# Designs tried in a protein design run: designed miniproteins, single chains, continued (2). Part 74

Each design is a single chain, and the fold is of that chain. pLDDT is the mean over its residues in the fold that is shown.

## One batch from the design tools (miniprotein)

Design m6550
Fold by ESMFold2-Fast:
Structure m6550 (fold): chain A 98 residues (1-98)
Amino acid sequence: SMSVEELLEEAKKVIEELEEAIKNKDYEKALESIERLEEIVDELVKQKAYDALLEVEERAAPLLEEIVLNSKNEELRRKALELLVKFGVYRLEEVILG
């Protein structure tokens, strides 16, 4: 598995790729980027890297919120909302279980 540092750097790259895909209306690439970001988030949680998870959430949440509110692609809005909910659930699990 990747290190926490490698996961955080990959997350930053994927968030930048997501932002560019949205600007270019490349919804297929935007969906792939959200799915890759979800995989990174799941791996950070598996490693209990909650400080890194918070850094990813702080960078991704504004972009995901913009997608939910403004994207014309229903699948993309749904995937962005699911990832936002997942961040919230993992934050609660850290408090309850960590």
Scores: mean pLDDT 87

Design m6551
Fold by ESMFold2-Fast:
Structure m6551 (fold): chain A 64 residues (1-64)
Amino acid sequence: DEVMLDYARKHRTPEQAIRDAVTTLTNNVSNKIVMDDPSPKGHNLALLTLSVGKMTIETLLKTL
């Protein structure tokens, strides 16, 4: 598939692949949390999810 070949060519480093994958997943999860619970609690959990995503990227890159 042409799309997967372009993805592989752009993500020449494991670092870039990890950053993109975790960022995409974290944004999708954060948005779903707010949609499921639009209260301040849900909004705070969404912000925490974004923060955990950033820490996950840093941790994974450190263990490479």
Scores: mean pLDDT 73

Design m6552
Fold by ESMFold2-Fast:
Structure m6552 (fold): chain A 92 residues (1-92)
Amino acid sequence: MPPLTEQQVVDALLTAIRLALARLLSPEETAAAVGRLEQVVADNADAPLEELARRLIETFVALLREAGVPEEEIQRLRDALERLVARLLKQH
């Protein structure tokens, strides 16, 4: 398999986050959350890929806390996304 581009890594992470948001939040809340995540990407366009990925995960975690998702579920989702990022970066 050819190495993943930076854009492919970001797109894969955002897709995983969007799917989690759609499962946990209303469509309107998901749209607002996606807008905040897209802003994080724009604000960190010049950041190293690993730093951008970390900021996306932290923003996702903050959004889930704001929505009242239990901390145990947030921790499980954070751990899953961190493992996904590690796999994606290994293929980059």
Scores: mean pLDDT 84

Design m6553
Fold by ESMFold2-Fast:
Structure m6553 (fold): chain A 100 residues (1-100)
Amino acid sequence: MEKQARVNRLIGRVLRIIGVGLLTGDEETAAKFARKLIRYEEAKENGTVTDEMIEELKKAGEEFLKVLREKLPYLRETDPQGARAAEAEIEDVEKILEEL
């Protein structure tokens, strides 16, 4: 996979994370997860992944999943399209954490 394609995928993931954070009002939790994900992906490219980076990403991801799951019932009532976006993001975050 080309370097540009990897960067574009990471940008797309970060934009979705931030977008869902804005949707739920949990922008700080989303931004924290996005920052840890960027750090982890850059470290993977450089062969510099540490156990600390993995632990930080897991914690940030679990915090983000918790707020998404807590907001999901409210979104289903007020913004069904936003609820679908949050459900898709929950699945993507779970997959990221499973690959750690």
Scores: mean pLDDT 83

Design m6554
Fold by ESMFold2-Fast:
Structure m6554 (fold): chain A 74 residues (1-74)
Amino acid sequence: SEKIRRLGANAERALREGDTSEEALTGLGFAIVLLEKAGATAVAARVRRQAEAKLGPEAVERAIRLGREEYEKL
């Protein structure tokens, strides 16, 4: 869907550009939550570590909370 593509693009902005906007963090958190729910635990952990290195742990915690909220709407 267009919404899922937009969330993916926002996740990329967070990881590549260090964008900490609510939109970028929501996309990043959604990707991490989706990977965890799909059982891709090792990939989710890798993405989380990359994100923590780029954005810091506080921003990543916020991203996961925002992404979980977005996932719950599906």
Scores: mean pLDDT 86

Design m6555
Fold by ESMFold2-Fast:
Order: C-alpha cells, then sequence, then structure tokens
Structure m6555 (fold): chain A 104 residues (1-104)
C-alpha cells in the first residue's frame, strides 16, 4: 500500500540520519554523550514509525512525537561542533521524515 511505501522511505531516511550522526562522532564533532543521546532519539523515531505502521499509534500522535524528537536532535547539534553544512543536511532529512509521517 502507499502507507507501507511511505514507512519504508521513513526507515531509509532514519538509516541515513544514523549514518551521518555516526560520521560526526568518528570525526570528533560530537561528544560520546551527545552521540549516545542522538542514537536513543533516532531509535525512538524507528519505534514510533513501527507503531504507526501496525496501527499502535495515531498519525496525530506520531507527528507530535516526531516533531518533539526533531527539536531535541537539532538542539543537541546546535550545542555540538557539527559543521553548519552537515547540520543543514540533518535538518533537511528530519523535515523530509516529518513530511512523510504527515502523509502516511
Amino acid sequence: SEREEILKKIEELLKELQRLVSELVEQGYLTPRQFATLSVLISAMYFTARLLARGGISKEEAVKEFRGIRDQILAILDESQAPADVRARIEALLDEILRLVEEA
């Protein structure tokens, strides 16, 4: 279904987000604590996407959760040494994920 295809795209974008965050810690732009917190937040996005897929959460509740996690991720990046171009790429990925959740 269209909803299942949207959820697959969300999972692909979350995988790309996790890869970028891993590259940032490897390059020394994130502290271990910042990396651990970002990894927990990305895991929460995966969990929420899976709940949405199986009907365990409403779209409205999923959008609210994704918005809250997005804001927390961006706040941590703003406290970090992440380069502005990488921060902008992560924000664009989070905005695309949120758009797809709203369309699901």
Scores: mean pLDDT 88

Design m6556
Fold by ESMFold2-Fast:
Structure m6556 (fold): chain A 70 residues (1-70)
Amino acid sequence: KLDELIEAAKNNDREKALELARETSDVIGLVVAARLSKDPELQAELLRIAAEKSDNPVFKKRLEEEAKKL
């Protein structure tokens, strides 16, 4: 389902991308999907979800800062 998340993000299908993002445990996949999105708001939301799911405090902080700058 990571491929579906990436496709939803590429197509700026916000509702589907956010639904799939909440279901996945793949933090790196979320970051990839965020960066492939051309919508800054969707990119920021996907990065926040990735940060929330990350167990690495340094990586979490970096994702939160990246989302804040969008």
Scores: mean pLDDT 79

Design m6557
Fold by ESMFold2-Fast:
Structure m6557 (fold): chain A 61 residues (1-61)
Amino acid sequence: MELDEKGRKTLEGAAKLAALLTGASFEEALKAAEQVAERVDPSKVSGIELAGLAVRELLAR
């Protein structure tokens, strides 16, 4: 599952960045990133874009 492992690392990186930008916990940021990834095609978004969407998800709560 090479692509799944790389996708997971991208998701974790996006979550860490979102947590740093919002002050949320890593667990909350990871949850937000996972929710965004379920609604967006992962092949159409970069890790930076995923982080930005996770930030928006956290701030909209």
Scores: mean pLDDT 72

Design m6558
Fold by ESMFold2-Fast:
Structure m6558 (fold): chain A 110 residues (1-110)
Amino acid sequence: RLREEALEELRRALEIAKKGKELGAKASPAVASALEGAAFHARAAIRAAEAGDLEAAIEHVERALRALERAKELANKEKDEEKKKEILKLVEEARESLERALELLREAAE
C-alpha cells in the first residue's frame, strides 16, 4: 500500500539523517543541527502518516527536505573534502528517500 511504502521510505530517510548528523557533528555544529532538523521532521512525518494525517505528513516531509537543503549548503563550506563528500552523499540519499515518500504520500492523499 502507498502509505506503507511511504513509511518505509521515511524510516530509511530518518536512519540516513541520523547517520549524517553523526558525521556532521565532526564537520560543524551547524551541519549537525541542520541534519537533526531533517531527522526531527522525518520522525514527525512518520508519526503523522501512522496516525493517518497525510496532510501533516506531507508538510513535515517538505520541512525535512528544506532542512536537507540547508545541510547541503553548510556541508559545501567544509574544508575536508572527504568529510564533505561523505556528508553530501548521505544528504542526497536522504533527499531521494524523502522525495519518494512525498510522491507516495501525495498519491495516497490524492
Scores: mean pLDDT 85

Design m6559
Fold by ESMFold2-Fast:
Structure m6559 (fold): chain A 110 residues (1-110)
Amino acid sequence: MKSIEELIAEIRANRDDLAALKAAISRFFANLIFKAEEAGLPQEIISQMEALHSQLGSRLATVRTIEEALAEAIRALEELEAVVKSAGDSPATKELLADLEALRKTLEEL
């Protein structure tokens, strides 16, 4: 598993390459789901996160511009923040929300 810093760096490095940016965004979300599973979040929460990642993948497949890819990534991030918050307050959910905030800041600065 890559660190959050490595995944953020990958997104920044690929900011001008649509295909690579889409792949980097998808990897960030997959890594976040893996962290949630390892932290022992309920299976119902994991299933919701996986469904959102699948929906993001479908939406990104139709995206033709970097601006559209960033907009879809921010939308998916907001939907995922809501799911993580619904799992309640724990060290694990606080860490996942911090990872999502780092992604939000990165996407807004691209």
Scores: mean pLDDT 86

Design m6560
Fold by ESMFold2-Fast:
Structure m6560 (fold): chain A 99 residues (1-99)
Amino acid sequence: MKAVEEAVALLKKAAAEEDPEKAMAYLKEALAKLGISEEEFEAALEFERQQLAGKGKLSPKAAAALRRLLEARLEVAGGTPEAKEEAAKYLAELEEAQK
């Protein structure tokens, strides 16, 4: 689907972004493009907001929560294998960078 292709592009931009705040903005938009429900999106925003407030980067706990939401939505929405692979790679790199 076009939305999945757009989400993959946003995830690639997030992975290449050096600014954690900008990277998180791309991640939020990618989650929205993947058909995350309003409630699931708000939960993801809440986790991100809490981690960025005062730190400027996503915690491993918040990254894991966002990964679970993204994987669940890709499964339900029938996301492409490419989109699933890019999302998994991005989240793994994000967690690695925060170690």
Scores: mean pLDDT 58

Design m6561
Fold by ESMFold2-Fast:
Structure m6561 (fold): chain A 86 residues (1-86)
Amino acid sequence: LPPDEGDRRAAVELVEKAVEYGKKGDLKKGTLLVTAAGILAVASQDELAKEAVKYAAKGIDYAEKGDKEKAEEYFEKAREYAEKAR
């Protein structure tokens, strides 16, 4: 299916919100937002949106393990890919 700009934009917006909640320590909201972003990224067929979701999910995983430095590194990568997917 051709890329859907609406799905791509929504996935990017949800990744940015997931990173914001993840950085604040709200890992439950971060996980829910990453899950929703993943569905939309797959629907969009955009590889950059998919990479943004992948890095956001890794950031949440490291944050849950208490590795804040690794979590921040992956959250920064997620935001870089989200900006490229605009």
Scores: mean pLDDT 82

Design m6562
Fold by ESMFold2-Fast:
Structure m6562 (fold): chain A 80 residues (1-80)
Amino acid sequence: VRRPDVRGVFLSEENDENLKILEYKKGKEKGKYNVTVKVVTDRGELIDEAKFSGLSEEEVEKIKELLKEGKSVKEIEKEK
């Protein structure tokens, strides 16, 4: 695309056309969890993925809050 047709409107917090999926499972150690975060378009295309292992229950809750706030996978990865 060589002409300006898209502005910050499509990047605003109100334009969340992507589905965010959080999967968590109990890890190998007691009180630890493995978490996978995926961002999928409405068409089912995977655009972002992050995997975390050895998280505490509090860290899993924090990741859920960040997803609800519309944070990107990269921002969630920085919280680890």
Scores: mean pLDDT 62

Design m6563
Fold by ESMFold2-Fast:
Structure m6563 (fold): chain A 98 residues (1-98)
Amino acid sequence: MTKITAEITIHMKGASLEEKQEAINRFKEVAESVGAKVVEADVETGKIVVQVDSVSQLEELILRLSELAKEMGVDSIDVQVVDMQALSEAMAAELAAK
């Protein structure tokens, strides 16, 4: 099965390095709690790269991260899927399975 890779950027204007580290750690915990694999994290840029096995898992991840972003008062989060072909294949597979 094709893995879906997504790059998540957390925007925290005026946040200290310690506040960014806390945010990244909490976002990593939430990602892993939904079964996503965290493959890379950069505290200074606020980036986390994750891999998920399905579109449903990606949707749950985005929902949980958006909820955490509101709780932590971050300015915004951006989610970029780095392989659109893999996403399309995963969507087709989930539709066929239902």
Scores: mean pLDDT 76

Design m6564
Fold by ESMFold2-Fast:
Structure m6564 (fold): chain A 73 residues (1-73)
Amino acid sequence: DDEFLEKLVEDAVKEIVEAEKKGTDPKTLIQAALSTAQRLISLGYPDYAKKLLLKAAEASKNEEVKKALLEAA
């Protein structure tokens, strides 16, 4: 169900953005995003994994996080 996957991506991006605002380490944020993306790939949804990485990169205010997620997408 595409609606479920879109909601999962939106919720994951919001969680990453909120963690960043709370001062979570950039490396931890990158690993969380990559781990979620890898899980989506393993479930057969590589397009949603790419969408998650791109949306998280766009929403982040940290240059290290943006670069790492854009390279992985």
Scores: mean pLDDT 85

Design m6565
Fold by ESMFold2-Fast:
Structure m6565 (fold): chain A 78 residues (1-78)
Amino acid sequence: SELEEALAEAERALAEARAAGDTRAEAQALAAIGYAYALLGDYEKAREYLRRAGALLGVPEEHVEEQLKLAEKKAEEL
């Protein structure tokens, strides 16, 4: 499925970013994994990955929670 492909691609990007020591790319890959889990309905994993991405970029936890609510609302409209 498209979401499973997106998740696999994001996980590969995370491994490559970590191997390269690229903190920005690591945060982007973590965020992509988080959004993929949100679209799959796994909001606990989505929140965990988005918090990790936010921590690397200095994003407040409240902003992560707002993004998760938007993802949940968008999933219901599918």
Scores: mean pLDDT 77

Design m6566
Fold by ESMFold2-Fast:
Structure m6566 (fold): chain A 100 residues (1-100)
Amino acid sequence: SLAEEIKKADYGIVRVSGGGRATELAKIAKENGIPFIGISVVGEGNERDLRVSEIAHKKIEEAGAKTKIIVDKSVRPNPMTEEDAKKIEEIFKKEAEKLK
């Protein structure tokens, strides 16, 4: 599980989609002294996903971890397709590589 993986990791860099899982991982990371950052990728003009990300990020930061929201013009405001999901993952991976 991701919880078991984070306990043994040197650092955690996690993509945040608005669920509570990233907040739980941030708490586990803090308890085990592991650096953690949550990253969200949001399409420009996607006010709903931006709001959801901001709420999730606040909870992660309250858990003692760092966060970052990336607003990207190449991501559609309504990213409902598998192609949109792949593009979001690729942007996340590029940002995560800069932190390694």
Scores: mean pLDDT 80

Design m6567
Fold by ESMFold2-Fast:
Structure m6567 (fold): chain A 78 residues (1-78)
Amino acid sequence: SEFDQLVKKVQEKLDDLRRKLAELAADPSVDRQKLIQLGASLGIAEISYWVAKKTKDTELAKKTLKKLEELGKEIEEI
């Protein structure tokens, strides 16, 4: 279904951003306050993803994917 395809895209983006954030956390030159803010944003997105899966909310899944794309851009700018 279209919902299942969205869920897969959100999962793949979460996995990608978790890996990138872990790489940033290993870099001592990265601002720790910025790292905490990025981690908090990722955590909120993970909770939104869980809610979207449990409620089968397509619009919430789309919003979560968009937020993860925005977060990915912030991570790339560090």
Scores: mean pLDDT 88

Design m6568
Fold by ESMFold2-Fast:
Structure m6568 (fold): chain A 86 residues (1-86)
Amino acid sequence: MMEKEKKEKEKKIREKMDKLFEMLKTAAENAGTMPAAEREAMVAEARKLAAEIEKLLEENPELLEVAEEKAKELQPEVDKLQEEIA
């Protein structure tokens, strides 16, 4: 029975993607007021989280569809943040 493990992995990737988005959003919203060192630390942690997501997808290709769904869900908010930064 591998369904429980699959659901746990799907939950982990969704949670990591949400966390990554929240970190990037916080960094963007505080770009003008956050000290450079704190911003760099957040970017480094976001990069680490992105690497963890990528590794999870490489080890579990079946999660790609779940990750794509989550990315599409977050895309409108990412686009809005990019427009506000530009």
Scores: mean pLDDT 75

Design m6569
Fold by ESMFold2-Fast:
Structure m6569 (fold): chain A 78 residues (1-78)
Amino acid sequence: MQEEIDRALAEAGITREQQEAAYRTYADEAVALVERQLATQRPDLAPEERAAILAAVREMVRLSDPETVARMIARARA
C-alpha cells in the first residue's frame, strides 16, 4: 500500500512530507468532529470506549485513498 501511494503521489508531484502534513490536518479535523458528535449523542460512553472510537476514526482517515490525500495536499499548497 505505502509503495503504491508513494508512486501515485510522485506521479502527481507531491512529496511524502506534504502528504503527511495534509493527513495530520485532515485527521485532526475528523477526530474533532466525531468527538463533538459523541459528546452530544453518546455522553454515556466510558472514556476508554470514546478513546477507542476516536483511534478507529484516525486509522480510517489514515487508510484514505491516495487521490483524496493528494487533493488535500494540493489544496493545502494553495
Scores: mean pLDDT 66

Design m6570
Fold by ESMFold2-Fast:
Parts: sequence; C-alpha cells; structure tokens
Structure m6570 (fold): chain A 93 residues (1-93)
Amino acid sequence: DKEIEELLERFRKALEEKNLEEAKKVLDKLIELTKGDEEKAREVSLRIAEILKELGIETEDIRNISFYFYVASVTGDEEYKKELYEELEKIFS
C-alpha cells in the first residue's frame, strides 16, 4: 500500500527530526488506514517496531508503542490511542 509506505517514511523522519506533533499525526493516519483490519494493523505495527528499533529506541518502549498502535487500530478505542500518544511522548523527552 503506497500510502502506508509514505506514512511510515514520514513517521521515521518525524522521529529523526524530533517532531512529536508530526509523529502523532502520522500515527493517527495509519490508524485510520488500518482500522478494523487485524492483519493490516499487525503488519503496520511490526513496521513501526522496526523503525523504532533502527533508531535505537528501548525494547520496552517499542513493545508498548507497537501494541497500543495495534489495539487502537483494531478496536477504534480512544483510550488506546491516548496510551499510544503517552508512550510516544516518553521517547521525545
């Protein structure tokens, strides 16, 4: 999916540039594109984990971010999106 690949590259760049607001915006768009699709949500969550790993993020933070992305995408629950943003904010501090 071309749009997902473009968003994943934007996510990487937002992390490299320490642009928290762009990173949140990109994750929100990725959630929209994977909403209700468990297989696609899993695939994208693993791609997010690989990006975070390549950037040297701690394993626990990678696990939490990828997990909350997955459950927010599958369920559409705003509470999991909130948890995702809180975990994301920790790596920008």
Scores: mean pLDDT 88

Design m6571
Fold by ESMFold2-Fast:
Structure m6571 (fold): chain A 84 residues (1-84)
Amino acid sequence: MRAPPTPPEQVPRAALEQARRAIEQARDEEARDVLRAYADTIVRLGRPEVTPEEILRVLEELAKEDPEARRQLEAVRRALESAR
């Protein structure tokens, strides 16, 4: 298995593309929550590879203090499960 490093600008695009595919099955309101959660989390991570699991992990940490983040976490979980 080979995983070349992903430039920082492509990290948000790749994970947003994954979220976009899941969002195609979601409602507009849930789609906005999922898209925002992905965008915010990926910008914070800035890693070569970003997985949905890393996004969920960051959202879980934020959800401990922020009910808004908890709502976004549930939206992301539902969207990912619906797409898979």
Scores: mean pLDDT 61

Design m6572
Fold by ESMFold2-Fast:
Structure m6572 (fold): chain A 96 residues (1-96)
Amino acid sequence: SIAEETLEFLERAREEIVAEARRAGASEVDIRALESLMELAIERAREFFENPEASVEKTLRLLEATAALARELGIERGAEVAERAKRRVREAAEAL
């Protein structure tokens, strides 16, 4: 389903962001902050796909926050992954 494919994409995005942060030499505190934001975004996305009448905005805001933090930390590839995840969630929501 589009929901399952989107959630799988978000899980891969989480792993990619963590890997990019680690490669960039980010602290374990900063890596965990990025991972936690992605974990929360995935949870909110799951809730949205289980009840599409719920707002997708919470998921989009968390992905935006992830991209902003990655950019602040100089992890440009991590920010790009988060922005791509945000676009994927928006497209999936529009397709429902």
Scores: mean pLDDT 89

Design m6573
Fold by ESMFold2-Fast:
Structure m6573 (fold): chain A 90 residues (1-90)
Amino acid sequence: MEDFETVENLMEGILFNFDKPFPPETSEPYKLGLEFLKAGKYDEAEEAFKKAIELDPSDVFAHLSLALALKKLKRDDEAEEELKIAKKIK
């Protein structure tokens, strides 16, 4: 089983290197969250990704992106919980 650090590193590669986010029409909070992450506004990114999860609680990318934002905020326990949720959805 992959550890959570490995999953987080793969998620960063997907979100910031080659894979673009899903279409932003109903996931506008998710798109805003990614822009806040890129700008280093991690508190705003967290809020945006939580809104995306409210719209679709099964959005694995919203949970993974929230975990990344929480990790950047040094809230590692909450980040690990979001990674576990994302893993269960997949």
Scores: mean pLDDT 70

Design m6574
Fold by ESMFold2-Fast:
Structure m6574 (fold): chain A 78 residues (1-78)
Amino acid sequence: SREEFIAELAELLEKAGLSREEAERLARQYVDLVEQGRGREASALLRDTLLNRAGLSEEEVEEVLDQVDRLTVRYVLS
């Protein structure tokens, strides 16, 4: 479901270093963009936030984005 996807994405983002509230807000915004066909903007939003707010390295961001992509594909194909 949409809420299950948001919850899984938020948990992943919180583990990456965002607060619970930031992770949940970002997860919802990401899902909204993906559902609108704005996947490029969705990915850019995550990358920017993880680099600049969570303080992750480029390699760590790529690892998180890979996990997000796997979750997104599973959700879209379900």
Scores: mean pLDDT 85

Design m6575
Fold by ESMFold2-Fast:
Structure m6575 (fold): chain A 65 residues (1-65)
Amino acid sequence: SIAEEVSKALAAIQKVLKEDPNNEEKIRDVVLELAPTLSDKAKEIILITLHLRNPELAEKVKAEL
C-alpha cells in the first residue's frame, strides 16, 4: 500500500535525521535509493513531508527523481 511505502521511507529518513540532522546529502541519497521502490503518489507525499522541514532539500531531491 502507499501508506506502507511512505511509512517505510519516512522511517529511513528519520533514522538519518536522528543520527546526522544536517547531512542533506545523506538524506537525499536515502530518498533516491528508495525511489525505485516507491509509487509516484508515495514520492509526492515524501516530497511534501520533506518540504515542511526543509524546502531547499525537497526541491533538490525532486530535481533528481
Scores: mean pLDDT 81

Design m6576
Fold by ESMFold2-Fast:
Structure m6576 (fold): chain A 79 residues (1-79)
Amino acid sequence: MEEEADAVIEDAGVVKLLKEKGYSFEEINAYFKEVLGREYTKEEIDALIELADEVSKVTTPEQLEEVRKKARELIERIK
């Protein structure tokens, strides 16, 4: 299992949760920098929100693999 893809999917869930709690992009970015040791741009945070929306649609193993592929593509764009 690709740990990097799983970490990005987890980050997407955290971004969605923080956004739903009313945190700003600046606060979300500070959390990732200070707590998780990761830096995301505003565009990357927007992409994580989109990924979290796709995760919410997963009901089959095939859909989960598609979400994992999108997470890998996001990692490649960030690197």
Scores: mean pLDDT 75

Design m6577
Fold by ESMFold2-Fast:
Structure m6577 (fold): chain A 65 residues (1-65)
Amino acid sequence: HMEEKIKKYEDIVAKVRKELLEESKTRTISYQEFLDRVRKALKEAGFTDEEIEEINKQLEEERKK
């Protein structure tokens, strides 16, 4: 189940990045706006704050290695 959640998380982040990349052609997008859009999309997809934190922690551990 966790692997499926991580894949869904990555798909949502990629979708938001693509949408903001298109918007960035006409205006400046701040990093905070990007983070807010990602968080909103994840919550709309049914992620809880705890699940987001767990995935972020997992990705941080992998980055350390």
Scores: mean pLDDT 76

Design m6578
Fold by ESMFold2-Fast:
Structure m6578 (fold): chain A 71 residues (1-71)
Amino acid sequence: SLQAELEQLEKEFRKTVKKIEEAIKKLQAAIRENPDDLDTIEELQKKVDELLAKAVEIARKILELQRQLEQ
């Protein structure tokens, strides 16, 4: 069912958004506590970027399924 697939993707999207929120908090904390630790900041930025890319992929799949349900 397209509806069941949509519900699963929306749940995964919400979980990914929460992970992005936590990753951003960790990045902000690292910048505050040791702004000169560029290696750690870069690793945390990379993690945020990877989670954002995943969220975009899930969102794209959601939009495609929504379009199929509308037609």
Scores: mean pLDDT 87

Design m6579
Fold by ESMFold2-Fast:
Structure m6579 (fold): chain A 82 residues (1-82)
Amino acid sequence: PLLDFIKKARDEFVKLIGEENAKKFAEAQPVIEVDSIEEALKLFKPTDEDIELLRKIVGEENAEKAKELADKYYQEFENFLK
């Protein structure tokens, strides 16, 4: 199910950047409520501002790894919707 996929993606990101850093990232982002599949898809396609914020919280190397992980889950999510 979609919810299990989103939970798995979130758990993987939390493991990569840490729970404290994940909380800081979420709190510092503009409040975007995920009420639809379209909004959820946007979470896997980070903006340049999202990546800049990650660099400030977790550093360049971990921010790049998070971006690669987001790209991977974006591709898997598109396949899940087909």
Scores: mean pLDDT 68

Design m6580
Fold by ESMFold2-Fast:
Structure m6580 (fold): chain A 72 residues (1-72)
Amino acid sequence: SFAARRRALLSALLGGDAARARALLEEVDQEDPAAAREILTTPLANGLTPVDIARLVGDEELAAWMEARAAR
């Protein structure tokens, strides 16, 4: 589900596991590119996106990689 995929991504981001975050997004993108973009662009309850969360935890490289995918 969307909620489960987004929760898994957020757990990877908050845990500092960039490799897992990338793998999760690549898996979703292979199954449904629109769902991958939706996960990256849909704000959380606090108004932040997963891209914003990656930047807040200090992973600028991962944030830029995710941002490029969200822009499609």
Scores: mean pLDDT 81

Design m6581
Fold by ESMFold2-Fast:
Structure m6581 (fold): chain A 89 residues (1-89)
Amino acid sequence: GPKRYLVEAGVPGSSRAFAEAAARAAARTLERHGGKVEGVEVGPGDASGIATARITVVSDLSAEEVAAALREAGDRSGGAVTVRAVRPL
C-alpha cells in the first residue's frame, strides 16, 4: 500500500518567491508520479542562498524511486531543486 514520506530538498533561497516556486515544482513532480502531497513547507534562505523545502507525500513508490523522480526533474531544470533526504514516516 502507499507509504508516507518526508522529503527534504535544497531550493534557491535568495528569494522567498523563488524558493516557494521551486518547492511547488517538486510537489507537482511527485503528483505526476501518482503521489498525494499533504504538505509543503519552505524555511528561510541561508547566507549561501539556499533554503530547505520539506514536502510530505503519500506514494506507492519506494523512497529511492521518490528521490530518483525528483533528481531527474531537478537535473532537467538546471539543479533548481537538490534532494537531500527522503524519510519514511
Scores: mean pLDDT 79

Design m6582
Fold by ESMFold2-Fast:
Structure m6582 (fold): chain A 90 residues (1-90)
Amino acid sequence: MSQEDIDALVEATLHLLRAIVALNAAKKYFEKGDYDNAIKSYKEAIEHAQRAIEAANRIKDPKLRQDTVAAAQGLLDEAEKNLKEAESKK
C-alpha cells in the first residue's frame, strides 16, 4: 500500500468514525424525543459519511476502495433514512 493510499484510508476511517459517533448520538436524542438535536446529529453523520466516501474514492487499491465506500454508503443511507423519520416528528 502506498503512502497516498494510507493517507486516503486514514482520512476515510476518521470520517467513518465521526459518522458513527454522530449517528449513535442522533439515535439517543431520537429515543428521548429530542428531535431537534437528533436532526442536527443526523446531518452531522451525513456530512461525515459523504466525506468518508470522497476520501475512500481516492484509494487506489480496488478492493479496499470498494469495501470502504460500501461501509460509508451504508452509514449515509441509514443516517438519511433516520433524518427523514426525525423530520416527520416535528
Scores: mean pLDDT 90

Design m6583
Fold by ESMFold2-Fast:
Structure m6583 (fold): chain A 81 residues (1-81)
Amino acid sequence: MDKEIEEVIAELEALRAQIMARLATETDHQTILRLIGESLRIIGMIFDLELAKSQDEETQREMIEEARRFIEEIRAFLATL
């Protein structure tokens, strides 16, 4: 489980890097606010995943699945830009 958690954390960090790169060149105020908001949500998810490493295997599986759904939502948002 720890390896799988580390893998989804790495995917979240890569998505955050993509958001930060887009934010550096974005001029639309509403898009800037959305990108900042998603970046903060990613930080929160990484924190929750790190915390899940100390929990039971069922909690870890549920957190990994939640993180994977969250990653899909962020990717879908970035695809609209």
Scores: mean pLDDT 86

